# Ledger of designs, part 36: designed miniproteins, single chains, continued (2)

Each design is a single chain, and the fold is of that chain. pLDDT is the mean over its residues in the fold that is shown.

## One batch from the design tools (miniprotein)

Design m5220
Fold by ESMFold2-Fast:
Structure m5220 (fold): chain A 96 residues (1-96)
Amino acid sequence: DLKTVEEWKRGLYLLIDELLEKGLISEEQAQQLRQQVDVLSEYAIKLVNGEQLSQEEQQQVQQINQDMQAVLSEAFSKLPDEEQRELLQKIYEEVK
């Protein structure tokens, strides 16, 4: 539902802010990630409202997910395993 999409968007924004604060991504990467989250959120809202995505929009979602995963995986790989776990737990608690 819309609440789930809002919680997901909030969680990703918090994650982006934490990665930026820790110096794991640049300000430019943070801005791009926020724009990508916004686009994915708009598509998710369309789906929740019973709208269908076009083939072009579906391809855009796949491309954005791939690009985001590459940036986030690289950033997370710079943190020790314990800090990765603590960060994810913190984000999870903050969006509840």
Scores: mean pLDDT 83

Design m5221
Fold by ESMFold2-Fast:
Structure m5221 (fold): chain A 87 residues (1-87)
Amino acid sequence: SAALNAEKQEIIDLIRKGKYEEAKAKFYDMLDKYNHPNKDLYRSEMDDLVRRLEANENNEEKKTVEEMLMISLVDLTTKDILAALEE
């Protein structure tokens, strides 16, 4: 849906701006809004990624990898929500 795609893009834009805590909060809101079946697992994975990004603040190469993983998690979660809505 257009609304879900807009929420996805907002989260990705926050990640790209280095606003990881804001991106995490918006990601949690998306999981709750769409009542994702694996929301606790995805929250745990996102928490771990944000923690690793903070730990790697001074390592641009590692930070880039963790940002890509964070974006991939958002993409996967959005795809799962879309699949559930199409059922």
Scores: mean pLDDT 81

Design m5222
Fold by ESMFold2-Fast:
Structure m5222 (fold): chain A 87 residues (1-87)
Amino acid sequence: SLEEEAFRKAEELFQYIALAALENNLPQEVIDEIIAKGKEVHAAKTAEEALAIAKETYERVKPYLSEAQQAAAERLLKELEKLVKET
């Protein structure tokens, strides 16, 4: 279903953000916040809720990412937004 695809896309986005945070040696506080938000996405009951959490997490992490990492994360986020709108 489109909802299942949206949750898979949110998972993919959070995995990417977590890896990018580790690669850029982000502060432990920020990494802990990403992990906490990832758990909230896993507990989300709707694709819209998962999207909202993903957007908030990306905005927090964005200043620490390279331009290439920002572009990749934003591509995944746009794909997630499209899936949520189609549900």
Scores: mean pLDDT 81

Design m5223
Fold by ESMFold2-Fast:
Structure m5223 (fold): chain A 92 residues (1-92)
Amino acid sequence: GSAETAASGARAAWNAAEQGLADPEGVMKAAKSGYEAGGNDELGRRAYEAAVEQAKTGGPGKSGADAMRRAYQAALEAGGKVSPNLPPAAPP
């Protein structure tokens, strides 16, 4: 469903941030790939766009991971009913 697609995209972005891909373009591409792999739905697209917008405010390294956590949360909220499998916070 659209919410699952948005969550998939957000998780892809989180994974990219954890790997140190802290540039906004790389993170956005990872999120978009996850979203598109799951399908195309207006609600899922909106959730993905909300996640991308939050990701743009992040910085390199740990800041990028925090931005991805916020992006994931924004995607869940915009997409509606999605199981709250929020990725764990980045290690200190």
Scores: mean pLDDT 51

Design m5224
Fold by ESMFold2-Fast:
Structure m5224 (fold): chain A 93 residues (1-93)
Amino acid sequence: SSAEQLRRAMSEAFQHAGEGARAARQGDLDSAARHLERGIRAVDRALSLDPDNEHLKEAKRHLEEGLRAVRQGDLDAAVRHAELGREHILKAY
């Protein structure tokens, strides 16, 4: 069902946001980027099912800023944005 697909997409986004933050804390830029990219794709799937969800929109914004921070080597910003994205995914439930 669409509700099961939404919950699955949100769960995947939450897991990848957390793993992206952990990788960034460890200085693993490649792993952080991969997890944040996967998190963004999962949020996009969730938004396709729930397009007016403001917390999912905020989650996407934060995960994209986290990915940008990883690409710039700003690991502290990457951790902050990944955790904020994760928090907004949690609030979308």
Scores: mean pLDDT 93

Design m5225
Fold by ESMFold2-Fast:
Formats: sequence, structure tokens, C-alpha cells
Structure m5225 (fold): chain A 90 residues (1-90)
Amino acid sequence: SEEGERFAAALAESLREAAEYFRKQGDEELAELFQKAADALERKDYETAAEYLEEAGRRVAEMLSKTDPEAAEQFLRLTKAVAEKLREIA
């Protein structure tokens, strides 16, 4: 749907911003995961995008769990919800 395509395009921009942020923080592996998710969204490969987003989400949650376990759980729930929405668009 056009609505789903607009959602995916907006998400791809946000994921590219996240990739730049983590690259500047020195986390090249996490930056690469966000970049791969954005690239998959741009080619409309929503399943692959969901897989990379879930992996990136797990890594961010692991980092957050050291200082804020509640924020880590919230972030995991959000990334799973977004991944599920992407699979529904596919």
C-alpha cells in the first residue's frame, strides 16, 4: 500500500540517521546493521529489513541494559513491533 511504502521510506531515513550516529560513536558493527536494514527497506525487502532491525535492536538493548534495564525492555518491544509491521507490509 502507499501508506506502507511511506512508512518504510520514513523508517529508512531514521535508520540511516541511527547508522551515522553509531558510526560516530565508534560502533561500526551496530552502524552496519542499521545501514543494512535501511538498504533493505529501500529495495522493498521488508523481511530482510525486519531481521536486521531486530538484530540492531537486540544490540542496543544489550548496551542499555547495563544502565537502564527498563529502557532496554521498552526498546526491544518497540523494535519487535516495527519489525512485525514491516512483515505485514510485505
Scores: mean pLDDT 86

Design m5226
Fold by ESMFold2-Fast:
Structure m5226 (fold): chain A 65 residues (1-65)
Amino acid sequence: MKVVVREIEPGIVSLGDWARLIGGVQRAVALSAGKPAPEVKVEEIDENTVRLEVEGGETVILRAK
């Protein structure tokens, strides 16, 4: 599986909330395409790093600056 690292400034929301939002959007897109809802996993690695895994998609590492 390919891993992508993205740096973001989360502002007034947490990295975990951003990861859940991104996962929710990917789930909605899959459902709109007539695919089954993918499993979305969000794991907080540390205060500045969150891992997002989407079934059938890429793994995304979100990192705060």
Scores: mean pLDDT 71

Design m5227
Fold by ESMFold2-Fast:
Order: sequence, then structure tokens, then C-alpha cells
Structure m5227 (fold): chain A 89 residues (1-89)
Amino acid sequence: MVEELTRRAEEALREGREEEARELIEELKRIGVEAVRNEDYETAARAERALERLALTYRESHPELARLAFEALVEIGVEVLKAAVDRVV
């Protein structure tokens, strides 16, 4: 799923469908956040790698969307910290 969403986001950016690309980046963030909350760190890592790839690849052509992808990475990182606190019994 993460790989398919990443492919669709790249396709949307290539075709100039910026609104669809924004929605797909937001969906990748949602998947990563939910994965952390469910302790599915493999899926969370895949979402983080996808967002990093999008941010780095499109930083010059689509700087706002690249920034959105970096902000999504930060949000997933915050959820990792929250999950760590929630594990303190």
C-alpha cells in the first residue's frame, strides 16, 4: 500500500495534479501515524522512507509539496515519542 501510494503521488506530481499529490502525501502521513500507534514499525518506516523520497526528489520542482512531506515525517516522529511515553507503566 505505501509503495502504491508513493507511485501514485509521483505520477500526480509528474502530471501536474498537485491537489491529488497533496492528498496522497497526507494519506502517507496518516498511515505512518496509525502504524506507530499500532506498533507496526515496519509500515511506519516504509511511510517515512516514502515521504523522505518525495521530499528530496521534488524539493526543486515542487517545494511546497516537498515541505509538506518533510512536515509529515516530523509528525510521524512525534507519534514515535508519544508511543514511547505510553509504554511507561
Scores: mean pLDDT 81

Design m5228
Fold by ESMFold2-Fast:
Structure m5228 (fold): chain A 66 residues (1-66)
Amino acid sequence: MSREEIAEEISKRTGVSRRAALLAVNLVLEHPDWSDAELAERLSRETGVSFTAALMAVAEARRLLK
């Protein structure tokens, strides 16, 4: 699956925008050593989504990238 297809799936499952979902995918790939909480904090700060929504997006991105 392309990154765009993964982002679309995350957006549908979590309710975040496709832009926020795509950023979640990129953050997981760029920072493989970071925890989901650290990635979610960064995503929340950059996109303005809630920390809970960011956590769900990061978790979905990590699952779909396996």
Scores: mean pLDDT 84

Design m5229
Fold by ESMFold2-Fast:
Structure m5229 (fold): chain A 55 residues (1-55)
Amino acid sequence: MPSVEELTEEAIRAVREGKLTVQEAVARIVEEYPDLPEKEVQQILMAVLEEAAKL
């Protein structure tokens, strides 16, 4: 399993490159890693939203 930091960077990259929306990037992570704690999913979502807001 990748680290939370690796998953966050992957999601941010996909959103910045226009490949996925914030919702799609986070949903993909949850589907691939359903064992991720809710707190960690929330941390990834917040980081990706923050990066999307800079666009």
Scores: mean pLDDT 79

Design m5230
Fold by ESMFold2-Fast:
Structure m5230 (fold): chain A 66 residues (1-66)
Amino acid sequence: STELRWRLVLQALELITREGLSLQAVGDRLGLSQPKVSYILKELGDRPLSEVRLLAERAARGESVD
């Protein structure tokens, strides 16, 4: 579902930005293949990273995100 995919994207971005993990390491941590992680991140290519960060912060506070 879109919500599940969004949650996975947020987790991947959090691991990259906070822990400095490579795409390979993120894939290993989340049990996903590297191509699958890349595909998820590429799907956000039409959205600015600033918006992704804002949505992640809102989700962390338990707020609804659209």
Scores: mean pLDDT 65

Design m5231
Fold by ESMFold2-Fast:
Structure m5231 (fold): chain A 76 residues (1-76)
Amino acid sequence: VEKLYTFTVENKNAVDLIAGLLWQDGRPVVVPATRSGATYSGSFENATAREIVEAILEANRDKLSEEDIAAFRAAL
């Protein structure tokens, strides 16, 4: 997966959406993916999965636990 995701997140639902996108045919990590998968609150452009994850973590630092952050990084 090589997409850049930028967004303005009010809560960690966008993190769940991205977890679902990165792990569509797999299982999401500690943060459960959105099961509806109907909409996205951002846009995608060329980027690596790591870049997307780091952008999500940075944008939502105040709304994520250290456990969630570690789980996303471990999934890379």
Scores: mean pLDDT 45

Design m5232
Fold by ESMFold2-Fast:
Formats: sequence, C-alpha cells, structure tokens
Structure m5232 (fold): chain A 60 residues (1-60)
Amino acid sequence: FLEETYEPDEEATIARLRELVEQGKEIEALFLLTVDLMLGERPAELPSEELAALAEKALK
C-alpha cells in the first residue's frame, strides 16, 4: 500500500466541507474543495449534486 497514488475520499471530504461551511468558513471550504478536485482529478466519481449544493451554500 501507499503507492503514492492519490485517491480522493469523497465522503470524508464532503463531511469536512460541510463542517467548515457550518462554522462560517465558506472561503476555506471552497479552497479545500478546489484543491481536492485538482489533486484527485476525479470529478466524475464525486456526487455532483451534493458538491454543487455545498458550493452554492458556501457562495452565499
């Protein structure tokens, strides 16, 4: 294990993003989401609807 392959943990990332948004840290949540998506480059494997809802809430 640890083949230096980055595999995004979508559930953990979403939970972390939700926590940051709830604490009023929307900018940090958006930054984390952007970095994670770029590193993983697996947007098709992420629950698009749930991520879109989180981004929409963070942008308010």
Scores: mean pLDDT 57

Design m5233
Fold by ESMFold2-Fast:
Structure m5233 (fold): chain A 67 residues (1-67)
Amino acid sequence: SDAENQKVLDKLLELLGKVLSEEDVARLRALLETHSPEEGVELALLAGALLAAGKSVEEILAELNKL
């Protein structure tokens, strides 16, 4: 459900907030909120994987905007 996907998305953004600045989390959240909660979860997981691979926030946002 969208409500369950929104809770998962919020938890993923909380986890990303442990390594990203508040400003960068807000930028990522704004991008993800242009999508459905289901798509937002998929994109947040991709963002987490790219971050773990050493990609910058700018590179991550550019990659997500291609999708």
Scores: mean pLDDT 85

Design m5234
Fold by ESMFold2-Fast:
Structure m5234 (fold): chain A 68 residues (1-68)
Amino acid sequence: SALDELKAEIERRLAEIEATASPDEVLARLQELAAELTKRMETLSPEDQAELEKHALGLFHRLLTRHA
């Protein structure tokens, strides 16, 4: 499904950011990812948008906590 594909892409891109970005770049790259996801979420149902937002926020929180 589109939801499952987006969840997998978020996980992959966050792993890439964590592996390749300097600490100073992490926030900027997360903001870019969030903007892209917001546009792509426009194609999802409200229920799928809520599920994706919950999933993404959890992953973003984990990454930011490691780099705070």
Scores: mean pLDDT 77

Design m5235
Fold by ESMFold2-Fast:
Structure m5235 (fold): chain A 77 residues (1-77)
Amino acid sequence: EPKIVLTVRLPDGSVVTREFDTLEEALRYLRELGDRYNVDVINLVGQMLRLIGEYLDALLEGKERVELTFELVPEKE
């Protein structure tokens, strides 16, 4: 199962890099960040779908690692 490395630029301008052993853990982390920073739902869902797609491609191709960079944008009025 490929390892997942996420680099996330947060709405406060901070950048966090974290490694996950499972897709479920990575998706949970993105959801937690979305709640914590009041991230735009469409942006959050789009990033989660991108992660799922890249992970499935890596799984099918026998890759050992998936590395992705995300920018999370705050919810707009």
Scores: mean pLDDT 81

Design m5236
Fold by ESMFold2-Fast:
Structure m5236 (fold): chain A 66 residues (1-66)
Amino acid sequence: SYVSEEVLEKIRELLESKFSTKEEKIANLETLLNSPAALERLRQELGLDISLETLKEALKIVLEEL
C-alpha cells in the first residue's frame, strides 16, 4: 500500500475525536468516500500533502479496520 501509517493514524484520531460510536464512524467514512467535495475538505482539515486518491485509499483501509 502507498498509504503511510502516519496518514492512517491521523484519520483514526480525527474519527475518534468527532464520533463516539463505530456506526457513526462507518457512516461518516462512507459519506466521505462518495463525495469529492467532502474528501477535499477532509484533506485540508488534516493538513495532508497527499492526493485525493491516496486519501480515498486511506479511508478504505480505516473503514475495513472498523
Scores: mean pLDDT 81

Design m5237
Fold by ESMFold2-Fast:
Parts: structure tokens; sequence; C-alpha cells
Structure m5237 (fold): chain A 89 residues (1-89)
């Protein structure tokens, strides 16, 4: 059952990466973020979750620089990601 959920998630990842790269986001960064997020969900590993949150901050900065999100959305996003990182201490 867990293996089927993993296969479905892996099938969806290429489509998500394609959509994100069409918006101008870095393909490798999106891939690393999704892989870290998937690992964190499957393993409940704190280090994998920290990696996903840090990559999320990098993606938020890139989205702001590309004009995909407002300054307020970027600031709110960073505050939320930093709060989640602090909760893992």
Amino acid sequence: EIEKMLEEAKKKMPKIIEEATKLGLDKDLVEEYLEALLEARLTKDVNAKKKALEKGKELAKQAYELGLISEQEYEDGLANLDAQLKALE
C-alpha cells in the first residue's frame, strides 16, 4: 500500500517539475525540493523535512525574483517556513 502511494507520487513528480519549469523555476531546485518533501513524508525524518523547508525558501526567493509572487507573499512564506524550521529544533 505504501509502495503504491510512492509509485503514484513518482508518476506525478515529472508533471509538477514540467509545470514549475514552464514558470521559470530552476528544474534541479524543484526536483530537490520535491524529493526532500517526499522523503520527509515517507520517513518522518527531521533532516529530510529541514532540507525540504530550506529548498522551499530557495524556491520562494526565485518565485519572487521572477515576479510570480508579491513581496508580501514572499515575506509571509519565509516567516511560515522559518516557523516550521524552529518547530523542528
Scores: mean pLDDT 78

Design m5238
Fold by ESMFold2-Fast:
Structure m5238 (fold): chain A 70 residues (1-70)
Amino acid sequence: DLYKKLEELIKKFKEDAEKTVNRIFEEAPGEVLKAIEETYGKKMTEEEFRKYLIDNLVKRKIEEYLKSLE
């Protein structure tokens, strides 16, 4: 079932992205805050920035996967 395989793959991309973002926030909280301030002028909360990073990582992985099917 191609649909189930795709759903499992997207779920894996999301889990991997969440782990990556969590690690970034744990290892370099100062760099994260600086990135928020420099990019968004403190208009974005840490939670919003975390979601933004996760969404971008997942989107990129989906795009890479779809491109690999061509």
Scores: mean pLDDT 76

Design m5239
Fold by ESMFold2-Fast:
Structure m5239 (fold): chain A 95 residues (1-95)
Amino acid sequence: SMEQLELLKELVRRLMEVLKEEIEKAMKEGLDVFDPAVREQVAKRAEPRMEELLAEAAERLGMSREEILERIDTDEEVQKVLEEEFKKIVEEAEK
């Protein structure tokens, strides 16, 4: 259980790094990353790399994609990592 938790935390950190890179690219293009339409575009650009990471994690953990997403949504320790990484992205974007 502890090994699975650490792998899920690492997955969330990698997913957030992908999102951060696409946000940084959008900002360099002069786009307002706080605009919902821009966030949708960023999500679409990030999707292929995020899906690859989810598929890799599913095979490694012996879980379905849907089970991994449920664990990310419901596990308090994983949610703390997601909130921390997202806060870093927002703080950098406001700089």
Scores: mean pLDDT 85

Design m5240
Fold by ESMFold2-Fast:
Structure m5240 (fold): chain A 85 residues (1-85)
Amino acid sequence: KEEEEKIKKKLDEAINALKTMSPRDAFRKAKEIFLEIAREKSPELAKAVETTFNVILKLIDESEAYGLIFKKMLLDYLEKVRKEL
C-alpha cells in the first residue's frame, strides 16, 4: 500500500532524528513528524500525540538523564516497529 511507504519514510526521519540530535531536539522533531501522521488519520489522535510529546518534552527540560533514557526507549521501539512494516 502506497500510504505504508509514506509512513515508513516518516518513521525513518524520526529514527534519524533520535540517532543524531540531542534528546530535546530529537523529541521536538519526532513530535512534528508524529503530529503530521496523526492529523492525516484523526483529530483525536493528533491531540493525544501533542499532549504526550508536550509532557515528555517538559520532563526532558527538567532532567537531561530522563531525556537520554526516553530517547533510547523511543528509538528502540521505532526501530522495532519499522522492521515489522
Scores: mean pLDDT 81

Design m5241
Fold by ESMFold2-Fast:
Structure m5241 (fold): chain A 80 residues (1-80)
Amino acid sequence: APRELSPRELVIVGASLEMLRLHFRLTEKDPEKLAEIDALYLAYDGSPASYEAFLEKLLELFPESSAVKNAYANFQELLA
C-alpha cells in the first residue's frame, strides 16, 4: 500500500511546499516556468509520492536550485 504521511510529516511537507512556492514567486521572472510551478503545486495531494513527484519535476525545471535540492534531501531524511 502507498505510505501515508503522519500528521507531523504533513506539517513539515506543507511548510516546505509553501517555502518553495514563495521562493520561486520572489526569484523566478519567467511566467511560463511560474505557470508550470503552479500546475505542479495543484498536483500535490498530501501523499509522499505526489510530493516526491513535485520535487523531481521542480528539479527538472531548476536543476541547479539549492532550495529544491535541500528540500529533496530533507524529505528523504524525513522518510528514512
Scores: mean pLDDT 81

Design m5242
Fold by ESMFold2-Fast:
Structure m5242 (fold): chain A 87 residues (1-87)
Amino acid sequence: MLEQQIQELERRAETVSDESARREILELLRQAREHLQQSDELLKQAEQEKDPQRRQSLLQQARQHLFEAVDALVEAGRLLDEALAKE
């Protein structure tokens, strides 16, 4: 779901004529994707982890990356809306 939202915002960002704004939006989307990928990797590790304490630590790290991905995605969407409103 979040990956699809990132892809849609990337597509829309390419239509932004302000090169500076477009670059900033795409950078936030790149950060969101990076955090999402890290979250997915940590969740996969947690599923295979036998130690409950280590599993919980991996889940907490995955959740933190997910929150950072969502935060970057929300900010990218806000900047995209502002950039398109100025055109």
Scores: mean pLDDT 86

Design m5243
Fold by ESMFold2-Fast:
Structure m5243 (fold): chain A 80 residues (1-80)
Amino acid sequence: SHMEERLKAIDESIKLIQKDAEEAEKNGDYETAENFRIDEEALQILKKELEHRTFSREEIVELYNQKKAELEAERKARKA
């Protein structure tokens, strides 16, 4: 189904981002690693939402951007 294809693409994206985050952490680039971890968490949240209901492509993009913005705001609050 179209939703199964989207979930698979999200899983593949999560795996790639996890590798990028690990490489940044190994290199001591904690800022880059933190940005990748935010992207990873946003995709995991998106995946959980998609498991519960069907979304249009536009709704998926909006949901991802919203969750990423919320995670970035939490990051800023922790550093304030």
Scores: mean pLDDT 82

Design m5244
Fold by ESMFold2-Fast:
Structure m5244 (fold): chain A 85 residues (1-85)
Amino acid sequence: MAERERLLREAAAIQVAQALLAYLEETGDREEAERLAREAAEKAGYGAQFEEGLRLAEEILEADTEEHLRELDARVQELAEKLAA
């Protein structure tokens, strides 16, 4: 079922975004965080979803206000909940 595959790809993108944000917080170095997240994604078989995850993480990082951050957080949660539903 194509729908199930779509949800799995979205979940993989969310995991990539979460890993990137976690590595960025731990390292304080965006280039190193991206390298670590990319390696993790490739080992997990999520290499194809890395660009989607990177875009999602960038949207969160580029938010200028609390309002924008909350909207992006809601989007991330919505994507995660698609597999939980």
Scores: mean pLDDT 72

Design m5245
Fold by ESMFold2-Fast:
Structure m5245 (fold): chain A 81 residues (1-81)
Amino acid sequence: SNADTVEEMKKRLEALKKIVDEKVKENPEVQPLGDRAIEAAEKAIQAAKNGDGSATEDYVGEIGKLFDEINKKVEEYKKKK
């Protein structure tokens, strides 16, 4: 159900916050990207609560793109140590 999906998304948001914190510890420059990913996740939860599957998918896609950028910046930072 949509309610079960929202509960799962909330659990994933808490996990996402922990992952962002760890990535920021590895490279502080990714803090703005991490903050944007958390914001997108919160907006995805709100869209899902409203039954807006299209907006939910758009925000989930944004999170994926932001994490691709975070991972790239973390990898580049590790290579320059």
Scores: mean pLDDT 84

Design m5246
Fold by ESMFold2-Fast:
Structure m5246 (fold): chain A 88 residues (1-88)
Amino acid sequence: SVEEELQRLFDRMREKAEEILKEIENSTDSKENILQKFREKVDELRAEFGRELDRLNLTPEQRREAIARFSDIVEELYKKVKEILEKK
């Protein structure tokens, strides 16, 4: 079902977000270089999400809800990365 495919997509997006977070926590690079790589990885995550979402042929309402849910995942990731960088 579309609902099952959406759940699998969000599970993958959360897993990738956690991988990004771990890479940032373990990085010994400069804050500038970490932030640049983080932005690049977030852009890749957004692009992958967009491609998968387009494949699902969602209704406008389902698409809007999915985008909002993904935005929450990205916002949480940004908050966690900011906290890590402030402690480095």
Scores: mean pLDDT 86

Design m5247
Fold by ESMFold2-Fast:
Formats: C-alpha cells, sequence, structure tokens
Structure m5247 (fold): chain A 84 residues (1-84)
C-alpha cells in the first residue's frame, strides 16, 4: 500500500513539474492565457501530491521513501514558482 501511494506521489509531482515547465515556455511566448491554464493544472497536481504525502506519512515508517517524496514535491513547488 505505501509503495502504491509513493508511486502516485511521484507521478503527480512529475506531472506538476512538466506542466509548470510548459506554463513557463508558454509565458515566454506571450501565450499568457494558455500559461495560466497549465499553471493551474500544475498547482492541482501539486495539491494532490501533498495530500498523498500526508497519507504516506500516516501509513509508512520508511524515512527514505518519505524523504524522496518530500524532495520531489519541493522540486515541483520550485518549478511552479519559477513559472509564475
Amino acid sequence: MSEEIFEIIKRQARRAIELAREAKRLREQGKYEQADKKLLEAEIELGLARINLGVLKLISEDEEMIKEAEELIREAERAIEEAK
């Protein structure tokens, strides 16, 4: 179960990063409305990853798995901030 939640967090965080990078590229091209839509999608994926991290912390004592999930979420947070 904890490994399944961890895989979900990784997918959500990676999607948030990709969406944030796409938003940044669109913004650089002057496509502000499309960039805002991608940024919103990135923020939704990040929010879901954070909720699932909370669940992982409740059900797992695997400190390395939790640390890796937290690092991926921090990378996603950074990508979103850079896309604003």
Scores: mean pLDDT 88

Design m5248
Fold by ESMFold2-Fast:
Structure m5248 (fold): chain A 95 residues (1-95)
Amino acid sequence: SAKRQTLINIRNLINEKGLDNTSAQDIADATGISLPTATKLLNKLKKRSKAINEIIEKTGASEEIATMAYELASSLGVSEEKAIELAIEMARLMK
């Protein structure tokens, strides 16, 4: 789908430039999505990156394990704070 291809293009851009060096304008220019949509997506990606880094720091888990734990916890429809707490416990069990 076009939406899936857009996400792949954003992932590739971030892999090339780094998340902290990627602006919402960079995403908009690379994908053709609107600047407000790119801003919301970048904010979600930065929030996700911060959460995964916190899980790694608190558990010593690999990035792969921390990412899987965060994705699973986030899928439960709980608050971000609770998702991070659950992901920390999940990562401790998975490593």
Scores: mean pLDDT 83

Design m5249
Fold by ESMFold2-Fast:
Structure m5249 (fold): chain A 103 residues (1-103)
Amino acid sequence: EAMKKGILLAGAVFDASNEESVEKALEAVREAARRAKEQGKKLLAVLIDSDPNATEEQLKEVGERAREIARELGVEVEVVVRRDANPTSELEVEIAREAAAKL
């Protein structure tokens, strides 16, 4: 009974111009959503695009696809999508910390 509900954090890097790369990132979201559902947690997904040519529309579409995956599994989700050619785990944590304020 010492265990508390919380937030499960998942991060993935993708190339918005490459559908295979996007699909792999969305598969990581699906795996994280399954774990979040099992644990009764909310999912915070941080998705970082490495393609400098990605449009805001492409990033929005990837974010919506990630949200749909979590909703299909019945998991509450916050999705953060941004562009960074050289993402780091520390940057992902900083983005997640900011996004968690909305949860």
Scores: mean pLDDT 75

Design m5250
Fold by ESMFold2-Fast:
Structure m5250 (fold): chain A 69 residues (1-69)
Amino acid sequence: MIEELKKKIEELKKELNTKASQHEADYQAHRAKADALRAAGGSWDEYNKHLYEAETHRAEAKKLKEKAK
């Protein structure tokens, strides 16, 4: 019984780290989109939106990694 709970806690920590890695990947993807929009002379609103989304994902990744500790 207690052994099952310990295993679940270990799996939850692994999942938190996996989610953090996904947010880091999303950060990179949104940064790439923002840079591409700027290079193409796209909308500043869209550029700022992707930049904001990138920073949000980076902040969430940091939070999830700290929570997994």
Scores: mean pLDDT 79

Design m5251
Fold by ESMFold2-Fast:
Structure m5251 (fold): chain A 62 residues (1-62)
Amino acid sequence: SNAKKLELQKKVEDYANKIRKGREEAIKEGWPKERIDQGTKLAIDAIANELGIKKEEIEKVL
């Protein structure tokens, strides 16, 4: 269904925005790049599992 596809796209965009904000805040607070990148990977993994999509689908909108 096109409606379900659009709903999924909105959820991906919402999560991508949350990841970007969290990443920006962590950079601003002086967190090490390695820890920020690790946290980003864990968030992508969790969201991909929650939404039933490939990690690649989230990574391409970041």
Scores: mean pLDDT 86

Design m5252
Fold by ESMFold2-Fast:
Structure m5252 (fold): chain A 88 residues (1-88)
Amino acid sequence: SAPLSLEEQTELLLGLIDYLKEKGLLSEEEAEELKKFLRYATENGTVTDEEEEKYKPLVEKFEKALASIMEKLKDKPLEEVREFLLSL
């Protein structure tokens, strides 16, 4: 399988952020701030230490929310997991 491009990885992460917001695991404000951070990081190729520190709690909340969803998907049929990933 071909590796995901940076563009495809960014689109997948943006989709995950929107999904977590829909499930109530991120607020509207948290989702928008995280998406801004991701777009900024992708567009500029670098993040300052100050920006990384500022967004660290939000990134950690995203990772925790994602881990919670992945834990729920662990016991689901492979077809359901595949359809979820393709819908992002």
Scores: mean pLDDT 72

Design m5253
Fold by ESMFold2-Fast:
Structure m5253 (fold): chain A 68 residues (1-68)
Amino acid sequence: MKHHVVDVATSELSDVAVLVASEEDRGHLLTVRNVGEQPGRLIVLDEKLRNVLLDAVLRPGESATLLL
């Protein structure tokens, strides 16, 4: 099983990171880490933009892991 790690650097309190999971990434793990200094909202979408896979707020140093 392949594991992807994505670092997001949030610079403002209202920062929103949107990631699009490709069809090729299905069945893989995705970890997203907030390496910035502010809380940020993370949204992970299906490649065809029809399903929200994750919608979460990550504080500095927090990470979320999901199966794609």
Scores: mean pLDDT 73

Design m5254
Fold by ESMFold2-Fast:
Structure m5254 (fold): chain A 91 residues (1-91)
Amino acid sequence: MKKYSVEELREAIELAYKWLLENKEKLSQEEVEELARALLDFAQEVVALELEGVKEVSEEELKERVLANSDLSEELIEKVINMLEEFLKNS
C-alpha cells in the first residue's frame, strides 16, 4: 500500500496547481474548473491532516477522506491522485 508524507503531499498539490495554471490554454474551461476544485478539496484534507498532527497517510485513507468530505467522483479522485503521484515521483 502506498503511503504519502503529508508535507510531500502538500508540495505535490502546489506543483499540480502550478501545472494547471501553466497548461490552462491547453485545457477546456470545464476541465480547468474541475481540476482546480478537486485540488482545493485535496488541499483542505491535507490541512485537516496537519491540524491532527498526522505525518503520513495511506493512499486508501486519503481516498476515503476526500470521498467522505467532498462532492468529487471516485474517477476524479483517482485522476488527481495519479497526477499527485507523478509530481511526487519527479520531485
Scores: mean pLDDT 83

Design m5255
Fold by ESMFold2-Fast:
Structure m5255 (fold): chain A 59 residues (1-59)
Amino acid sequence: PVRAVAVEDYEATEEGEISLKKGEEVLVLGKASDGYVLVQRLSDGKTGRVPGSVLKPLP
């Protein structure tokens, strides 16, 4: 599994997106379209799409 962290706050604006706060960790589940990725938020287990640009991969 690939872990990542949000480098900035992101607010969901479209259906199927998820909001993240800076510093939240996610599991990357796969690619979505248009530079988005599917993630699972570790704090509550919710899944959704976020822009890949707001994420930094963790080792």
Scores: mean pLDDT 80

